# Designed miniproteins, single chains: the designs that were tried, part 32

Each design is a single chain, and the fold is of that chain. pLDDT is the mean over its residues in the fold that is shown.

## One batch from the design tools (miniprotein)

Design m1094
Fold by ESMFold2-Fast:
Structure m1094 (fold): chain A 75 residues (1-75)
Amino acid sequence: EEERRERLRQEAEEFIAKSKKYGELADKYFQKAVEALKNGDIETAEKYFKKAEEYRKKSREYDGKAVRLLIEIGR
């Protein structure tokens, strides 16, 4: 049914958008961590590296969800 297919497609597009946004956040916090390291602020750098890793994991999770939905739609 087209209605279900359309819904899954929209969900996949939303997951792709979220994956991209979390990837951008991961990059942003990684850059902040590197800058903190350059300033000798190791504690702040560790905090930002941890946040970057968390966002990177979320980005990968949403990417995986999008791929699974696209495979289902292709059937």
Scores: mean pLDDT 84

Design m1095
Fold by ESMFold2-Fast:
Structure m1095 (fold): chain A 87 residues (1-87)
Amino acid sequence: MEDEVNAFRNELANVDTLSLEELTEIFEKYNSPAVIEEVARMVRTMLEVAGEPELAEEFEEKLLKAKSPRERAEILKEAVEHIRKLS
């Protein structure tokens, strides 16, 4: 589990440069509950630090309820773009 989560984090190191297709492939490879919980935690933490705790809760819920790798990729990309806009 730890190795899978660490590999996932490494693939997301340049998430801003990744296409939706590349992100979808990452979520197809890393779709364990531990990875899903980790991405939800990462997004929640980033949005909370950005001063958007309500949005943090919304994105965490969306990621946990997402039914496909593609849907998770789209949600993560939206969250990252939102964080950039706040910076």
Scores: mean pLDDT 78

Design m1096
Fold by ESMFold2-Fast:
Structure m1096 (fold): chain A 69 residues (1-69)
Amino acid sequence: MDDTLATLEKDNEALKKAVEEGKLTREQVQQALDHTKGLLKKMQEKGADKRLIEALQKTVDWLEEYLAK
């Protein structure tokens, strides 16, 4: 609740690290991207905090860039 942004940023960092360390398959990375895109859309529709939206967008951009390699 009060630390939602901090929790989201920490979860996004952990996901990014797991991808970089090869702990996830490309299919799992795609699922993470789809999930994050869905969450971003819901947060935008909900009128969530701009920082939350920016954090989710950065994660989407990074995952898309990774999958494009």
Scores: mean pLDDT 77

Design m1097
Fold by ESMFold2-Fast:
Structure m1097 (fold): chain A 80 residues (1-80)
Amino acid sequence: IEEYEKIKEKILKAKTFEELAEKANEFGELIENDERVSEEVKEKAGKRILEILTDYSLSLEEAKEKLVEIIEEVIKELKK
């Protein structure tokens, strides 16, 4: 859980889309390597991350908000 809280902090502090994409990819790596997360959740989270990063209509703040929502969902799943 601490690793997800750290990546959430990094995402919120990103000042550019390049930084945001870097931190979002770091989050994706954390999920893929976390045996506690189901394959279904890994696939859905990875797809949503990609959709956010490729949606050029989103502002930096909107993209951060959507990524934080995914992180919070993963944290909630791990607390079950």
Scores: mean pLDDT 79

Design m1098
Fold by ESMFold2-Fast:
Structure m1098 (fold): chain A 87 residues (1-87)
Amino acid sequence: KAEELVREALRLAKEGKLEEAEKKLLEALKVLGVWENASEEERKEIEEQIKKVVEAVEYGIDLLEGKAEDESLTEEILARMEAFLAE
């Protein structure tokens, strides 16, 4: 289920709905129990990381100017989220 939320967030980011994308990524982390077990400081770091991930997707879209679907970008974002959860 968390993976589905991440994919939905990436789709929203590609549509330019950055705030909604950030909220979906946060929801995915809540489903995984990461947010609930996080301190206030850790939650701030999670929110900052989510924002950076969403901004990276938007930047990639701007560079491509909608000319291509980059599945590798989606996989990279998923890998970044997984790496963050592993620590």
Scores: mean pLDDT 65

Design m1099
Fold by ESMFold2-Fast:
Structure m1099 (fold): chain A 55 residues (1-55)
Amino acid sequence: SHRDQVNSMYSRSVSLTNQANTAISNGDTSSALSYANQLESLGGVGTSSSIRSQV
């Protein structure tokens, strides 16, 4: 259903955001930017922009 697809995308965005924050904390800029690119492809432009500004 549409709801299951939206919930799946949301779960993925939360996971990617957490992984990006961990990469930033570890000083791993390349991994953080990779996660930001994946978030952008899911429509998370605001979140990806925030991650990019931190690296």
Scores: mean pLDDT 78

Design m1100
Fold by ESMFold2-Fast:
Structure m1100 (fold): chain A 95 residues (1-95)
Amino acid sequence: GKDSLLKLLKGSIRGEISHFRSSVSQQMRDRLAAGESKDDVLAWAKEQIEKKKEQLINYVKEYYPDLADELSKYIDELSELSIQNLQTQLDALVK
């Protein structure tokens, strides 16, 4: 049913965003070690999450148009949480 499909897609989206956030987190550490400013690293990280958000929203609009509104809202929420998580990590690394 639609509910079962929505649950599976939300699980897949969560996994994709979590994996991508972990990659961005590692690259943030590398960029800080290379001498980039906290503000520049945060701006870069936000840009990466925004691009991934747009890719996922475009994907759900193309392949799951009937679920696109619900999934896009979920992608927005997870993207915001990812940015908050990355900001928290960055604040811990740069005192």
Scores: mean pLDDT 90

Design m1101
Fold by ESMFold2-Fast:
Structure m1101 (fold): chain A 74 residues (1-74)
Amino acid sequence: SSMEQKKKDKLVDEIVKKLEKAGKFEAAKYVREIKDSLTLEDAEKLKTLLDRHPNLTAEQVREAVEAIKEHQAR
């Protein structure tokens, strides 16, 4: 629904702002670029991962997103 899309967009924005505040601009840029390919559940899982591991690099964020998407597909 459009409400779920708005909730996802808000979560992605929160993730991006958190990464930018931590000086992780490359990771923040990557998350912005993939925003439209993330589901609400993907965004929630990514937020949880970053809350647990705030020092993830852009490469590690990419690997995490790929793993989340693969799990959602099957």
Scores: mean pLDDT 78

Design m1102
Fold by ESMFold2-Fast:
Structure m1102 (fold): chain A 114 residues (1-114)
Amino acid sequence: MRPLILLPPSAPPASPELQEAVERLFEAVNTRDVALAREALETILAHPDALLAIGELEVAAGVLQIEAAVNPSPEVYELLSLVYRALGELYAREGRPELAAQYYALADEAAALA
């Protein structure tokens, strides 16, 4: 087993576990894998630094909105619902209840189209 204590000192990076979960979410969006997206979002929401992922989740929502406009499918709407629900939860945790309520409403609308 490689000794982890020998890593060179650097500026503190964003959590690699959180980054990996975000990468899995983007893979799920690109492949329309709802199960992978659900697992990735559960990992993100359980992470202590989950609020750092808000921007990346907004990017994922934007990509899914474009996909819903260009090539709509039940999987795209289900993915969009999951991402909007996660954004609602994160904005609620950040203390932005009005924005959280908007994302929950968007999640419910997307779920109805799935």
Scores: mean pLDDT 80

Design m1103
Fold by ESMFold2-Fast:
Structure m1103 (fold): chain A 78 residues (1-78)
Amino acid sequence: TKEAARSALEAVLESMKLNNMSLEEAIKGLDYEAERLRKEGQFEAADILDEVREKLKKAKSVEEAIEILEKTIEELES
């Protein structure tokens, strides 16, 4: 569900804002969560996390990554 993707993205965002997670760790964390959600049959949520991960790979800073995460979370809230 979109809620599963939003929950995962919110957890990553919180960790990055607390300086507990680097950009590289965020990318790896989203990869792991996408694989887990896909194994659970949450294909839409996994695909959303994969799309965000690709955007984070192109981010030049933690600040840009935070902006990408916040924007995606807002879009998922409709």
Scores: mean pLDDT 83

Design m1104
Fold by ESMFold2-Fast:
Structure m1104 (fold): chain A 75 residues (1-75)
Amino acid sequence: SADEILAEIRKLLLDVYEMDEELVNRLIELLSKDEEEAEYFYNLLLDFKERKYSKEDIKKAVEDGIKYLEEKIKE
């Protein structure tokens, strides 16, 4: 379900990557409006985890994702 995907994204970003809670909450709010984007981002995070990407790379992906989703909603 979408709620399960959002919970797993939140858990990965907060517990594994130790991202800022405010940043993560903003991402989750935006992803909650679009299930396809939530599924895409979850798969992206799983790929990044498997490939051992840095915390800095993950943070950039989160920030870029937020910017993309905000612009998409404005249109």
Scores: mean pLDDT 83

Design m1105
Fold by ESMFold2-Fast:
Structure m1105 (fold): chain A 103 residues (1-103)
Amino acid sequence: SLEELIAQLRKTVEELRKADPSDKDKIVELLEKGVEIARQLVEALKADPRATPEQIRRAESLLKAIETALEMAKKSKDPETVRDYANAAIGALEGLIRIAEEL
């Protein structure tokens, strides 16, 4: 359900915020989980007749930002850079939650 996907995404954001910045493997694992849930949420929004075309376009853009942050975090060797991409992903994930809650 949409509510369950929102709850899972909120939990993933909380875990990302609490993650040790030096634990790249844990951050990447949580970002991969976030991408998976975000993809399911975007597909649910596309299938929901309450969602506007503008909301769907915004959601797809946020999903791309989350996917990009994951790829960049995986490639980065610097812990500060990994944390910056994790923070960018958190912002995009929270944006996606807000769109889903507008329904």
Scores: mean pLDDT 89

Design m1106
Fold by ESMFold2-Fast:
Structure m1106 (fold): chain A 73 residues (1-73)
Amino acid sequence: GLVRARAEVYDKEGKLLGVGEGVGPTSGTAGLKAAGEAARKAGLKPDEEVTVRVETPSGVGVGRGKASSFLAA
């Protein structure tokens, strides 16, 4: 079955910029799609450094990086 994930994207100061949802065959693919949607809704530029928090049925993951890492998802 398909996995659903939710992602929240934060700036360097910890301000919530956007929220997205994603669906995919794995927690990883669903999470990447959710993070990409959150970044697009937030209007992030590819070079902006952000924190992304992803919630899946497998658990919660937190990562830091440039928005370009997940805007293409």
Scores: mean pLDDT 80

Design m1107
Fold by ESMFold2-Fast:
Structure m1107 (fold): chain A 94 residues (1-94)
Amino acid sequence: MPMLSPEQAASLVRVIVDLTKQMIEDNDPNVVKDLEKAVEQVAPLLSPEVRELLEEFLKRIKEMVEKNEPKEKLIAELDEFLARVEEVTRREAA
């Protein structure tokens, strides 16, 4: 399966994060299910380090949603995850 470039991986992860934020703001009950599907489709296209970050992020979001954590905490987790991915992909692009 063709691997995405670091720049393509960062862009795709940003789209996933932006869509997930929108679903959280809209109180969409499918947020976890849709995120699981996105991770399943995208993980094989990513470097091992970015893939591990994405899988850990999915696990964390699932736990937070199951515990009914406030939206502000969910959004903060999404922002932290995106920042970590951008740092890793910037290093991989160098």
Scores: mean pLDDT 83

Design m1108
Fold by ESMFold2-Fast:
Parts: structure tokens; C-alpha cells; sequence
Structure m1108 (fold): chain A 89 residues (1-89)
């Protein structure tokens, strides 16, 4: 699953880069939202005693990296840092 999801994110990013500024911004926000959802799910699982899933975090990291390419922002960088922290735990 992780490999297919990562490939789909990379394709989505490449397609987004060919669009106008408004579309690239929206697509970057969608990818940033995906990374945020993955972080939220992993945080909930950790609170329930379930360890972080590295495959899901890899998908989240790829989504955040793609979002940063389309819409660089401190919020997206914070999501990347949070994923790194979850991977280190």
C-alpha cells in the first residue's frame, strides 16, 4: 500500500505543478491536509498504546514534502517536523 500511495502523491504533485497558481495552491492545501490527517491518526493511536505506523508516516511525509513544493509555508514545515518526531519514537 505505501509504495502505491507514494507514487500517487508524486503523480498528483507533478500534475499540480503544471496548473495555474490558484489550482497549485488548492492542490498543495489538499496534500497538506492529508499529512495533517495522518499525523492526527497516529497521535490518536499512540494515546491508545498503538505504536506509530512507519508506512503511514512515510505517506504523510511524502504528502507534506509535495505540499511544501507547491505551497511552502511554516505550517507544512511543522507537519514535516512532527512526522520526523513520530518516526523517532
Amino acid sequence: MAKKAIEEIDRFKEEALKQDEATRRLEGEILAGLAGIIIGVERIMLKRGIPADPDLLEVGRKAAEAADSLLPSPAIRERLEEIDRLLEE
Scores: mean pLDDT 76

Design m1109
Fold by ESMFold2-Fast:
Structure m1109 (fold): chain A 72 residues (1-72)
Amino acid sequence: RPPQPPVTRIEVRPASARELAELLGISVGTARRRGFVVEIDGDTAIVHYLRGSERKREEGLRFAEEVIRITG
């Protein structure tokens, strides 16, 4: 597998459960339970989190920080 480029930036975006389901290719119910997804786009980790859930925003940010730690 090609090496992952180092991730150096984090962007956060509120998303609906439907939008999260489309990003992950899963059901809307599963997306609601998960509450976030981290997408890697070049040097940026994009955290999509369930709109209105500050907890899920924070969980997604911590996950993105871990990705940066592992890939950097």
Scores: mean pLDDT 77

Design m1110
Fold by ESMFold2-Fast:
Structure m1110 (fold): chain A 93 residues (1-93)
Amino acid sequence: MLEEKIEKIRKAVEAIEEGKLEEAAKYLSEALGIKMEDAEKMARKWAEGLEELKKRIRWVGREGDVPLHKQFLEDVLVSLLYMEEAIEKLEKR
């Protein structure tokens, strides 16, 4: 079900923030149904993007902005799940 995939994406984002890229890749692979190798590449790119986002927020000098980058990443990954489901429905015709 979609709720189970969303929960796995949340765990993947949490693992990315903790620097546990292998754990993040496992959750991404399970949520998106992709190969572990592709999930590892995705987790690495998302970790790099998250660090750049943290750097930009830090330069703005606002307290409390750091949690917003985690929420943004989570929302983007959940949106990708909805897009993948829509593409699969189109391809089955």
Scores: mean pLDDT 67

Design m1111
Fold by ESMFold2-Fast:
Structure m1111 (fold): chain A 56 residues (1-56)
Amino acid sequence: GEDLRLEIDRILTERGVPPWLRQRLIDLAVKYIETEGVSLEEAVERAIEEVEKELR
């Protein structure tokens, strides 16, 4: 939902994630929560790790 996306965006902002990556990370984290039932924190960490692997 909207509240979930806002909470993810807040966490990404606190971690200094650049604006151009936020939508992609929000979408990935939401998918992990909805499809795998992982925690908010775990979903955010997994999304960041996945994107970092693509950029490395």
Scores: mean pLDDT 78

Design m1112
Fold by ESMFold2-Fast:
Structure m1112 (fold): chain A 70 residues (1-70)
Amino acid sequence: DEIEALARELAELLAEKGYEEHREEILEGLLRIAAEVPDPERAKLALRAYIAYLRGDTETARRLGEEALA
């Protein structure tokens, strides 16, 4: 499941940024939100955009975020 893999990666990155004690709750929240999104491809783009942002790749984050909102 690509959405689950992306949500897990995002939760891991947030844990590295100081949200370790909330890792499980963040992962569960992301998966719940992703399940509610009508277009799973846009959910994947949004997750990838935020992951890129947290990794410091602001150009990729901007491009993927724009695609997710289109």
Scores: mean pLDDT 76

Design m1113
Fold by ESMFold2-Fast:
Structure m1113 (fold): chain A 79 residues (1-79)
Amino acid sequence: MDEEIEEKLIEIAREVAKELGIELEDVGALVTNGRVLLEIVAKKPLSEEEKKKLEEKIREATADLMKENGIKVLTIRIN
């Protein structure tokens, strides 16, 4: 269950980054007690504008998935 949600979140994050032209080094997701940590590592340092845009688009793209799975908190960390 959690593993399927984690995999879907990683897939969405990679797709959004690709659409924005952002190259990723790694993406990890961890679901614990109705909370999700999504950690994104970019291959190059991102500007604050790029980080904000990436976070906004991921939150938008994941909203339905989070609601359907009763997830209360999505924390996104971008390096």
Scores: mean pLDDT 82

Design m1114
Fold by ESMFold2-Fast:
Structure m1114 (fold): chain A 64 residues (1-64)
Amino acid sequence: MTDQEIQAMQRARPVINDVVMSDPDSNPTGRTAIERAIDIMRQQGVSQSTIDTIRRFGTTISDD
């Protein structure tokens, strides 16, 4: 991962965690949690490049 990709993931981490913490029984490592976080970030006006990075790496980066 590049520094830019790492920064994007660090920016997304609290949003994704908030989604997962609200409903941990949902699909926390799957598309539902990631798309929920992306939807929130879109409303906040986060850049599309950052959102794209989160979507691509957010579902593949896990401690599983």
Scores: mean pLDDT 66

Design m1115
Fold by ESMFold2-Fast:
Structure m1115 (fold): chain A 64 residues (1-64)
Amino acid sequence: LSDEELEAMAKAIAQRVVSENPDASLEEKIELAREYARRAAEQLGADVEKFVELTIKYVEELLK
Protein backbone atom coordinates (compact mmCIF):
# COMPACT_ATOMS: atom_id res chain seq x y z
CA LEU A 1 0.00 0.00 0.00
CA SER A 2 1.14 3.54 -0.77
CA ASP A 3 1.49 6.25 1.90
CA GLU A 4 -1.44 8.05 0.24
CA GLU A 5 -3.68 4.98 0.59
CA LEU A 6 -2.71 4.57 4.27
CA GLU A 7 -3.44 8.28 4.91
CA ALA A 8 -6.84 7.97 3.20
CA MET A 9 -7.75 4.91 5.29
CA ALA A 10 -6.62 6.57 8.54
CA LYS A 11 -8.65 9.68 7.73
CA ALA A 12 -11.74 7.59 6.88
CA ILE A 13 -11.56 5.74 10.22
CA ALA A 14 -11.11 9.05 12.08
CA GLN A 15 -14.08 10.65 10.27
CA ARG A 16 -16.30 7.65 11.04
CA VAL A 17 -15.36 7.63 14.75
CA VAL A 18 -16.09 11.36 15.08
CA SER A 19 -19.34 11.37 13.05
CA GLU A 20 -20.89 8.19 14.50
CA ASN A 21 -20.00 8.92 18.16
CA PRO A 22 -21.01 12.58 18.70
CA ASP A 23 -21.76 12.05 22.42
CA ALA A 24 -18.42 10.37 23.17
CA SER A 25 -15.64 12.26 24.95
CA LEU A 26 -12.35 13.05 23.21
CA GLU A 27 -10.67 10.22 25.16
CA GLU A 28 -13.41 7.75 24.17
CA LYS A 29 -13.10 8.76 20.49
CA ILE A 30 -9.31 8.28 20.65
CA GLU A 31 -9.77 4.82 22.23
CA LEU A 32 -12.24 3.79 19.48
CA ALA A 33 -9.92 5.13 16.77
CA ARG A 34 -6.99 3.19 18.27
CA GLU A 35 -8.98 -0.07 18.26
CA TYR A 36 -10.28 0.29 14.69
CA ALA A 37 -6.89 1.43 13.36
CA ARG A 38 -5.08 -1.46 15.06
CA ARG A 39 -7.45 -4.04 13.53
CA ALA A 40 -7.20 -2.44 10.07
CA ALA A 41 -3.38 -2.30 10.20
CA GLU A 42 -3.22 -5.97 11.29
CA GLN A 43 -5.41 -7.01 8.33
CA LEU A 44 -3.30 -4.94 5.89
CA GLY A 45 0.09 -6.00 7.28
CA ALA A 46 0.91 -2.34 7.89
CA ASP A 47 2.90 -0.77 10.75
CA VAL A 48 0.31 -0.89 13.55
CA GLU A 49 1.92 1.78 15.75
CA LYS A 50 2.32 4.33 12.93
CA PHE A 51 -1.18 3.72 11.56
CA VAL A 52 -2.73 4.12 15.03
CA GLU A 53 -0.81 7.37 15.61
CA LEU A 54 -1.87 8.71 12.19
CA THR A 55 -5.55 7.88 12.83
CA ILE A 56 -5.50 9.55 16.28
CA LYS A 57 -3.90 12.65 14.71
CA TYR A 58 -6.82 12.94 12.27
CA VAL A 59 -9.38 12.50 15.09
CA GLU A 60 -7.77 15.40 16.96
CA GLU A 61 -7.70 17.57 13.81
CA LEU A 62 -11.40 16.87 13.11
CA LEU A 63 -12.37 17.98 16.64
CA LYS A 64 -10.87 21.47 16.22
Scores: mean pLDDT 82

Design m1116
Fold by ESMFold2-Fast:
Structure m1116 (fold): chain A 89 residues (1-89)
Amino acid sequence: AMTNQQQIQQYQQRIQQDPNDAQSYYNLGVVYGQMGRHDDAIVYYQRSIDLDPNSRVAADSYRNLGDIYRLQGRYDTAQIYYQRSDDIM
């Protein structure tokens, strides 16, 4: 099984080849989120959304942003992101 660091390296290499790969930015957000590195995860989810704002990947990124902010007790911010996810789906 790939380690978190190996997954990060793989997705970073993909982004270097295609800077518009919204899926790889989303995948980096997931890996950093699993590591508890929520500030890094937020940056990557936001980048994924910016690259493809009305996609399934954007909806998933908004959902995961909502989960991070809810975990931090920022319920109003979490609700905004959950609503944005629902608006795409």
Scores: mean pLDDT 90

Design m1117
Fold by ESMFold2-Fast:
Structure m1117 (fold): chain A 64 residues (1-64)
Amino acid sequence: MKMPTVEKLLEELREPVENSGSEQLKRDFEEAKEIVEKATTPEQETAGALRLIGVELDLELLEK
């Protein structure tokens, strides 16, 4: 099952990533999204969540 936090993070990060204009962040977000979408185990969901957290941190760094 997907974690509710991961689904929320996917929705919250989509628009900021698109608005960032960073092709690298868009690719990183898309990879994280694919991991989450294909996840069937808690371990896979955790891997996707960690990548999404990485994208969030990169967005904060970009705004610096």
Scores: mean pLDDT 75

Design m1118
Fold by ESMFold2-Fast:
Structure m1118 (fold): chain A 109 residues (1-109)
Amino acid sequence: KEEELIRGLEKAVEDMITAAKNGDADKALEYAVKFANLAYEIAETGTPEQLERAAELAKKGRDAFRKYADYAEKNISKTVAAKFRQAEAILDTTYELLKRKAEEKRNAA
């Protein structure tokens, strides 16, 4: 189950980056929300190591959307950039949650 959740997180990151590269900001944001939902599920049941892995994936997505937002602001539109900033914020919040939950679980063991 937890391995399936991590696989789902990896796929969501791949899909959101692909959507962003293709200029589909709505689809990219949809995948960022899907990532967050899977991350909230693994945050409850996962080991510290699994949560650290999930946090790395959230950071990867966050950093990618920051770059895409900067590019979109300069080369595409303010509206597309705003959607990428929204996806960045979702992933940043998710990253912080996963890091905190991993530390809490490690300290409780």
Scores: mean pLDDT 85

Design m1119
Fold by ESMFold2-Fast:
Structure m1119 (fold): chain A 60 residues (1-60)
Amino acid sequence: DEEKQREIEAMVEAFRRALLRANERGAPPSAKPGFVQKKLTPEELEKLLEEFREALEKLL
């Protein structure tokens, strides 16, 4: 399962980077309608990554 684990890690890392970029850009001002670019707490981000990882593990 090393191949699968490597792919999962790569996907999780890419997703984490995308989330961190969105999060570090900051929450959109009140004028910007956006559900995908919302500030996440570290706990929420970690939980989201954990769920994403588990979903990938089940799919693969």
Scores: mean pLDDT 67

Design m1120
Fold by ESMFold2-Fast:
Structure m1120 (fold): chain A 65 residues (1-65)
Amino acid sequence: GLSEETLERLAELSSKYYGKDYEEALAEAEAVNAGGLSSNGEVAKEIADKLKKIGDEFEAELKAA
């Protein structure tokens, strides 16, 4: 299993990167999907890029440990 230190670090990083900004980005993605706006490829891409950036920054800081 994961060490206690690794679990604490994952919890801290999750709160830092997957907090309010991530929830807001997910809410934006849900709103686009619910609106049936299949023509807003640029908006969908921007939301996807935001989510990817959060994931990439989380992974980069995790690896830096």
Scores: mean pLDDT 68

Design m1121
Fold by ESMFold2-Fast:
Order: structure tokens, then sequence, then C-alpha cells
Structure m1121 (fold): chain A 117 residues (1-117)
């Protein structure tokens, strides 16, 4: 069904976001201050791309199953989480320990959303 296709696309995208976040955490932990600043810039770009993709999937889910559907509610949670995470990373751009803490919490919360699908 169209709803199952959207759900499978959401699962794949959330898995990609989680794995990419793990990679950024690993690379940032090993990075020099200059490399860390470059990684933060790359991360913000990728998170904005993921936000746009999740917003499109949310629009599709709402069209197929309505605003109050379980899938739409989980997608709203994911959209809000990425948006909040971008803001927190931007606010702490030069603080490696704070950015890493934000990313670990983001990864954990995204895994919790994926488990509810």
Amino acid sequence: SPAEEVKEEVKRLLQEIIEDTKKFIEEMNKASDEEFRKLVGQLIIKLNEYLSKLEELLRKAVRIEGTDSPLAKLLEEAVNLISKTIDEIRANRNDKDKVLKVLEEFRKQMEEILEKL
C-alpha cells in the first residue's frame, strides 16, 4: 500500500540518519579543532537535508493517513528533533564536548523513534 511504502522509506531514512550520526560522533572524537569545525559545517548541511526529506515524508503521510495517524505523529517528532538539534549545534558550534553530547542524545532519540515504527 502507499502507506507501507512511506513507512519503509521513513525506516530507511531514520536508519541512514542514525548511522551518519554515529560516523560524525566517531570522526569528531578523533578530530583536531580545525577538522572539528569543518565536520560541524558538514553536519549542519546534512541535518538540513534530512529535515527537508522528513518534512516531505510527513506531508505524504498526512495526505495518505491524515494528521492524527501514528506515522504522521512519529514523523512530526523526528522533524522537531532534527530542528532542535540543528539549533543546539549552531549555538554550540565551537564547543566539541557539547556538540558530541547533543549528537549522542539525538542518536538515542532517533533510535527510540525508529523502534516505535
Scores: mean pLDDT 92

Design m1122
Fold by ESMFold2-Fast:
Structure m1122 (fold): chain A 58 residues (1-58)
Amino acid sequence: MEFLDVLGKKVTADSEKEAAELVELEAMKAIGDERENPSDEEVTEAFRKLAEEVKAKE
């Protein structure tokens, strides 16, 4: 899960889909965008933006 590692978050779950959805939801909330059932492009963009914000906090 490369994009999960980029966020600095690692989750262990029986379903990778559920784990991804939880991280996606948290990522969307962190960047100020709350959406249920986001598209793959929106999720990818949210992860990239969140990763940049996390790195900026360093």
Scores: mean pLDDT 54

Design m1123
Fold by ESMFold2-Fast:
Structure m1123 (fold): chain A 104 residues (1-104)
Amino acid sequence: HMAEELERKREREEKLERLKEELRKLFEEATRTYKEFKEKGTHPVEVFRELVRFYNRIMKIAEQLHTELKMSKQEIIDLIREIAEEVGAPQLLVTMVEIDIQAE
């Protein structure tokens, strides 16, 4: 009966954990792809094109964190920085995401 508030909190926490895991996996995949491209001497334009694909996927998750979980722009940026630092993600990708989230 009064358990509905506890169920909503649980669902929100489960959704947050899922989105955080998806975000981490995307940064890990982007980092691996970037390192492979650098090792192969891939043209900078191709490297940028692939990073833009990861950027678009990351921004969709950031939008879900903001719209569905009501996280502030700063909380989302802090989360992205934490995950990117742990993974060792390309700074260009992180900067692109942060600029777009901060833009009004």
Scores: mean pLDDT 83

Design m1124
Fold by ESMFold2-Fast:
Structure m1124 (fold): chain A 85 residues (1-85)
Amino acid sequence: SKEEALRKRAREVAQGLIDLGLEEVARELEKVVNELIEAGKYQAAQRLIDTAEGIVENAKAGLLSKEQAEFLLRMAIDWAKKLLE
């Protein structure tokens, strides 16, 4: 299903973040993605996953420091949390 595909992608992105040493933000990302899915906000969930995937790829490529990646992820997560208000 669409929900299962999004949850799978969120788990894969979270693992990439854990591999970068960003375990706390990885857990928060999965939590917020699941909350968006439960609220029926599939486009917002997809956008958050797409943003996080880009951050992980850029960090792995050496284009973002760990600190820059964490900052950008927290900003994206905070944006998504506001949609759950």
Scores: mean pLDDT 89

Design m1125
Fold by ESMFold2-Fast:
Structure m1125 (fold): chain A 95 residues (1-95)
Amino acid sequence: PPSEEELEGEIFLAMVRMVYGVAILEAKNAGNEKAAEIIREKAEELEKRLEELLRKGDFEGAKETAKEELEKLAKEVEPLNPEVSEFLKNMAKLF
């Protein structure tokens, strides 16, 4: 069975993936393909950074990185989709 640390990291990654997945879906449902594309690209880059931090055992660094990147993304997509921006800001508060 996986270790407690490995399970915690996988649950954290699943939560981050869910946040990005919901944001992409909401942007697409609003017809905002530009916002969806920006969110998708940021999700791919963030996942790589989080996996590296988790591999090093830096769970606090992973949470802080996720929070900062969600806040930055919210600011970047706000002019395109304010509702998705607000969702991302609210999700960042969970980290």
Scores: mean pLDDT 85

Design m1126
Fold by ESMFold2-Fast:
Structure m1126 (fold): chain A 98 residues (1-98)
Amino acid sequence: SALEELLALMTRRAEEENTPEARAAFVEFFRLMVENTGKDLTEAVEEALRAALEAGADRRLLEILSLSLAALSRDPALKAEEAIRRAEELVAKVEALE
């Protein structure tokens, strides 16, 4: 889908620029995608993750995306903002252990 292609492009751009602004734009885009994509998030995400891996996306972005979507797939009532927040907190905690 166009949203999958756009997510892949944003992931690639964020990795290339590797700046807080690029990362924030990616997170905001992901939020908008989840909020406005009626169906199918699971399929769109699997394809976006494949595209991101092929593009050599930043591991941190891949972890946040993967964790957010795992949370949403377990609880469909969970808000996208909350899923992203929890994923970012978990990634930060893991980074703090090293």
Scores: mean pLDDT 58

Design m1127
Fold by ESMFold2-Fast:
Structure m1127 (fold): chain A 77 residues (1-77)
Amino acid sequence: MLTVEQAKEFLKRAYELAEKYGIKISPETRELIENVESLEQAKKALMKLFDEMEKNATPEQRDRFLAELQRLAAELQ
């Protein structure tokens, strides 16, 4: 992620993708995403999002989520 604004946009869209696939994201992780205003916060939110995805998604849901997430990341580069 190149800027804090791009990181926040990516995280917001990643969160929306997780909800679309029925992957549960904790309130703490949701709050981190909403309050991203620094690179440090963006990294923490991203790590939490991936941790939640790995814990709560099926292998098929995870594969679809990661494929779309990678596509989204490429669009923001």
Scores: mean pLDDT 78

Design m1128
Fold by ESMFold2-Fast:
Structure m1128 (fold): chain A 62 residues (1-62)
Amino acid sequence: MVKVLKYRDPVTGAEVTIEYDTETNEITITFRGEDGVKEIPGSELPIGVQSGLILRAVADQI
């Protein structure tokens, strides 16, 4: 199952979408700003950042 968290980045104003798939343990981060869309796989992030994002996504669903 995919858990989705959306928020607005306070620095750039971009819409940030974090998708966490609980079956594959994969994280995908999408930044949508005025200058376009950037997609970052969770594997490109430091482990501490990945853990924080997973916790936020799970907490938003509780």
Scores: mean pLDDT 64

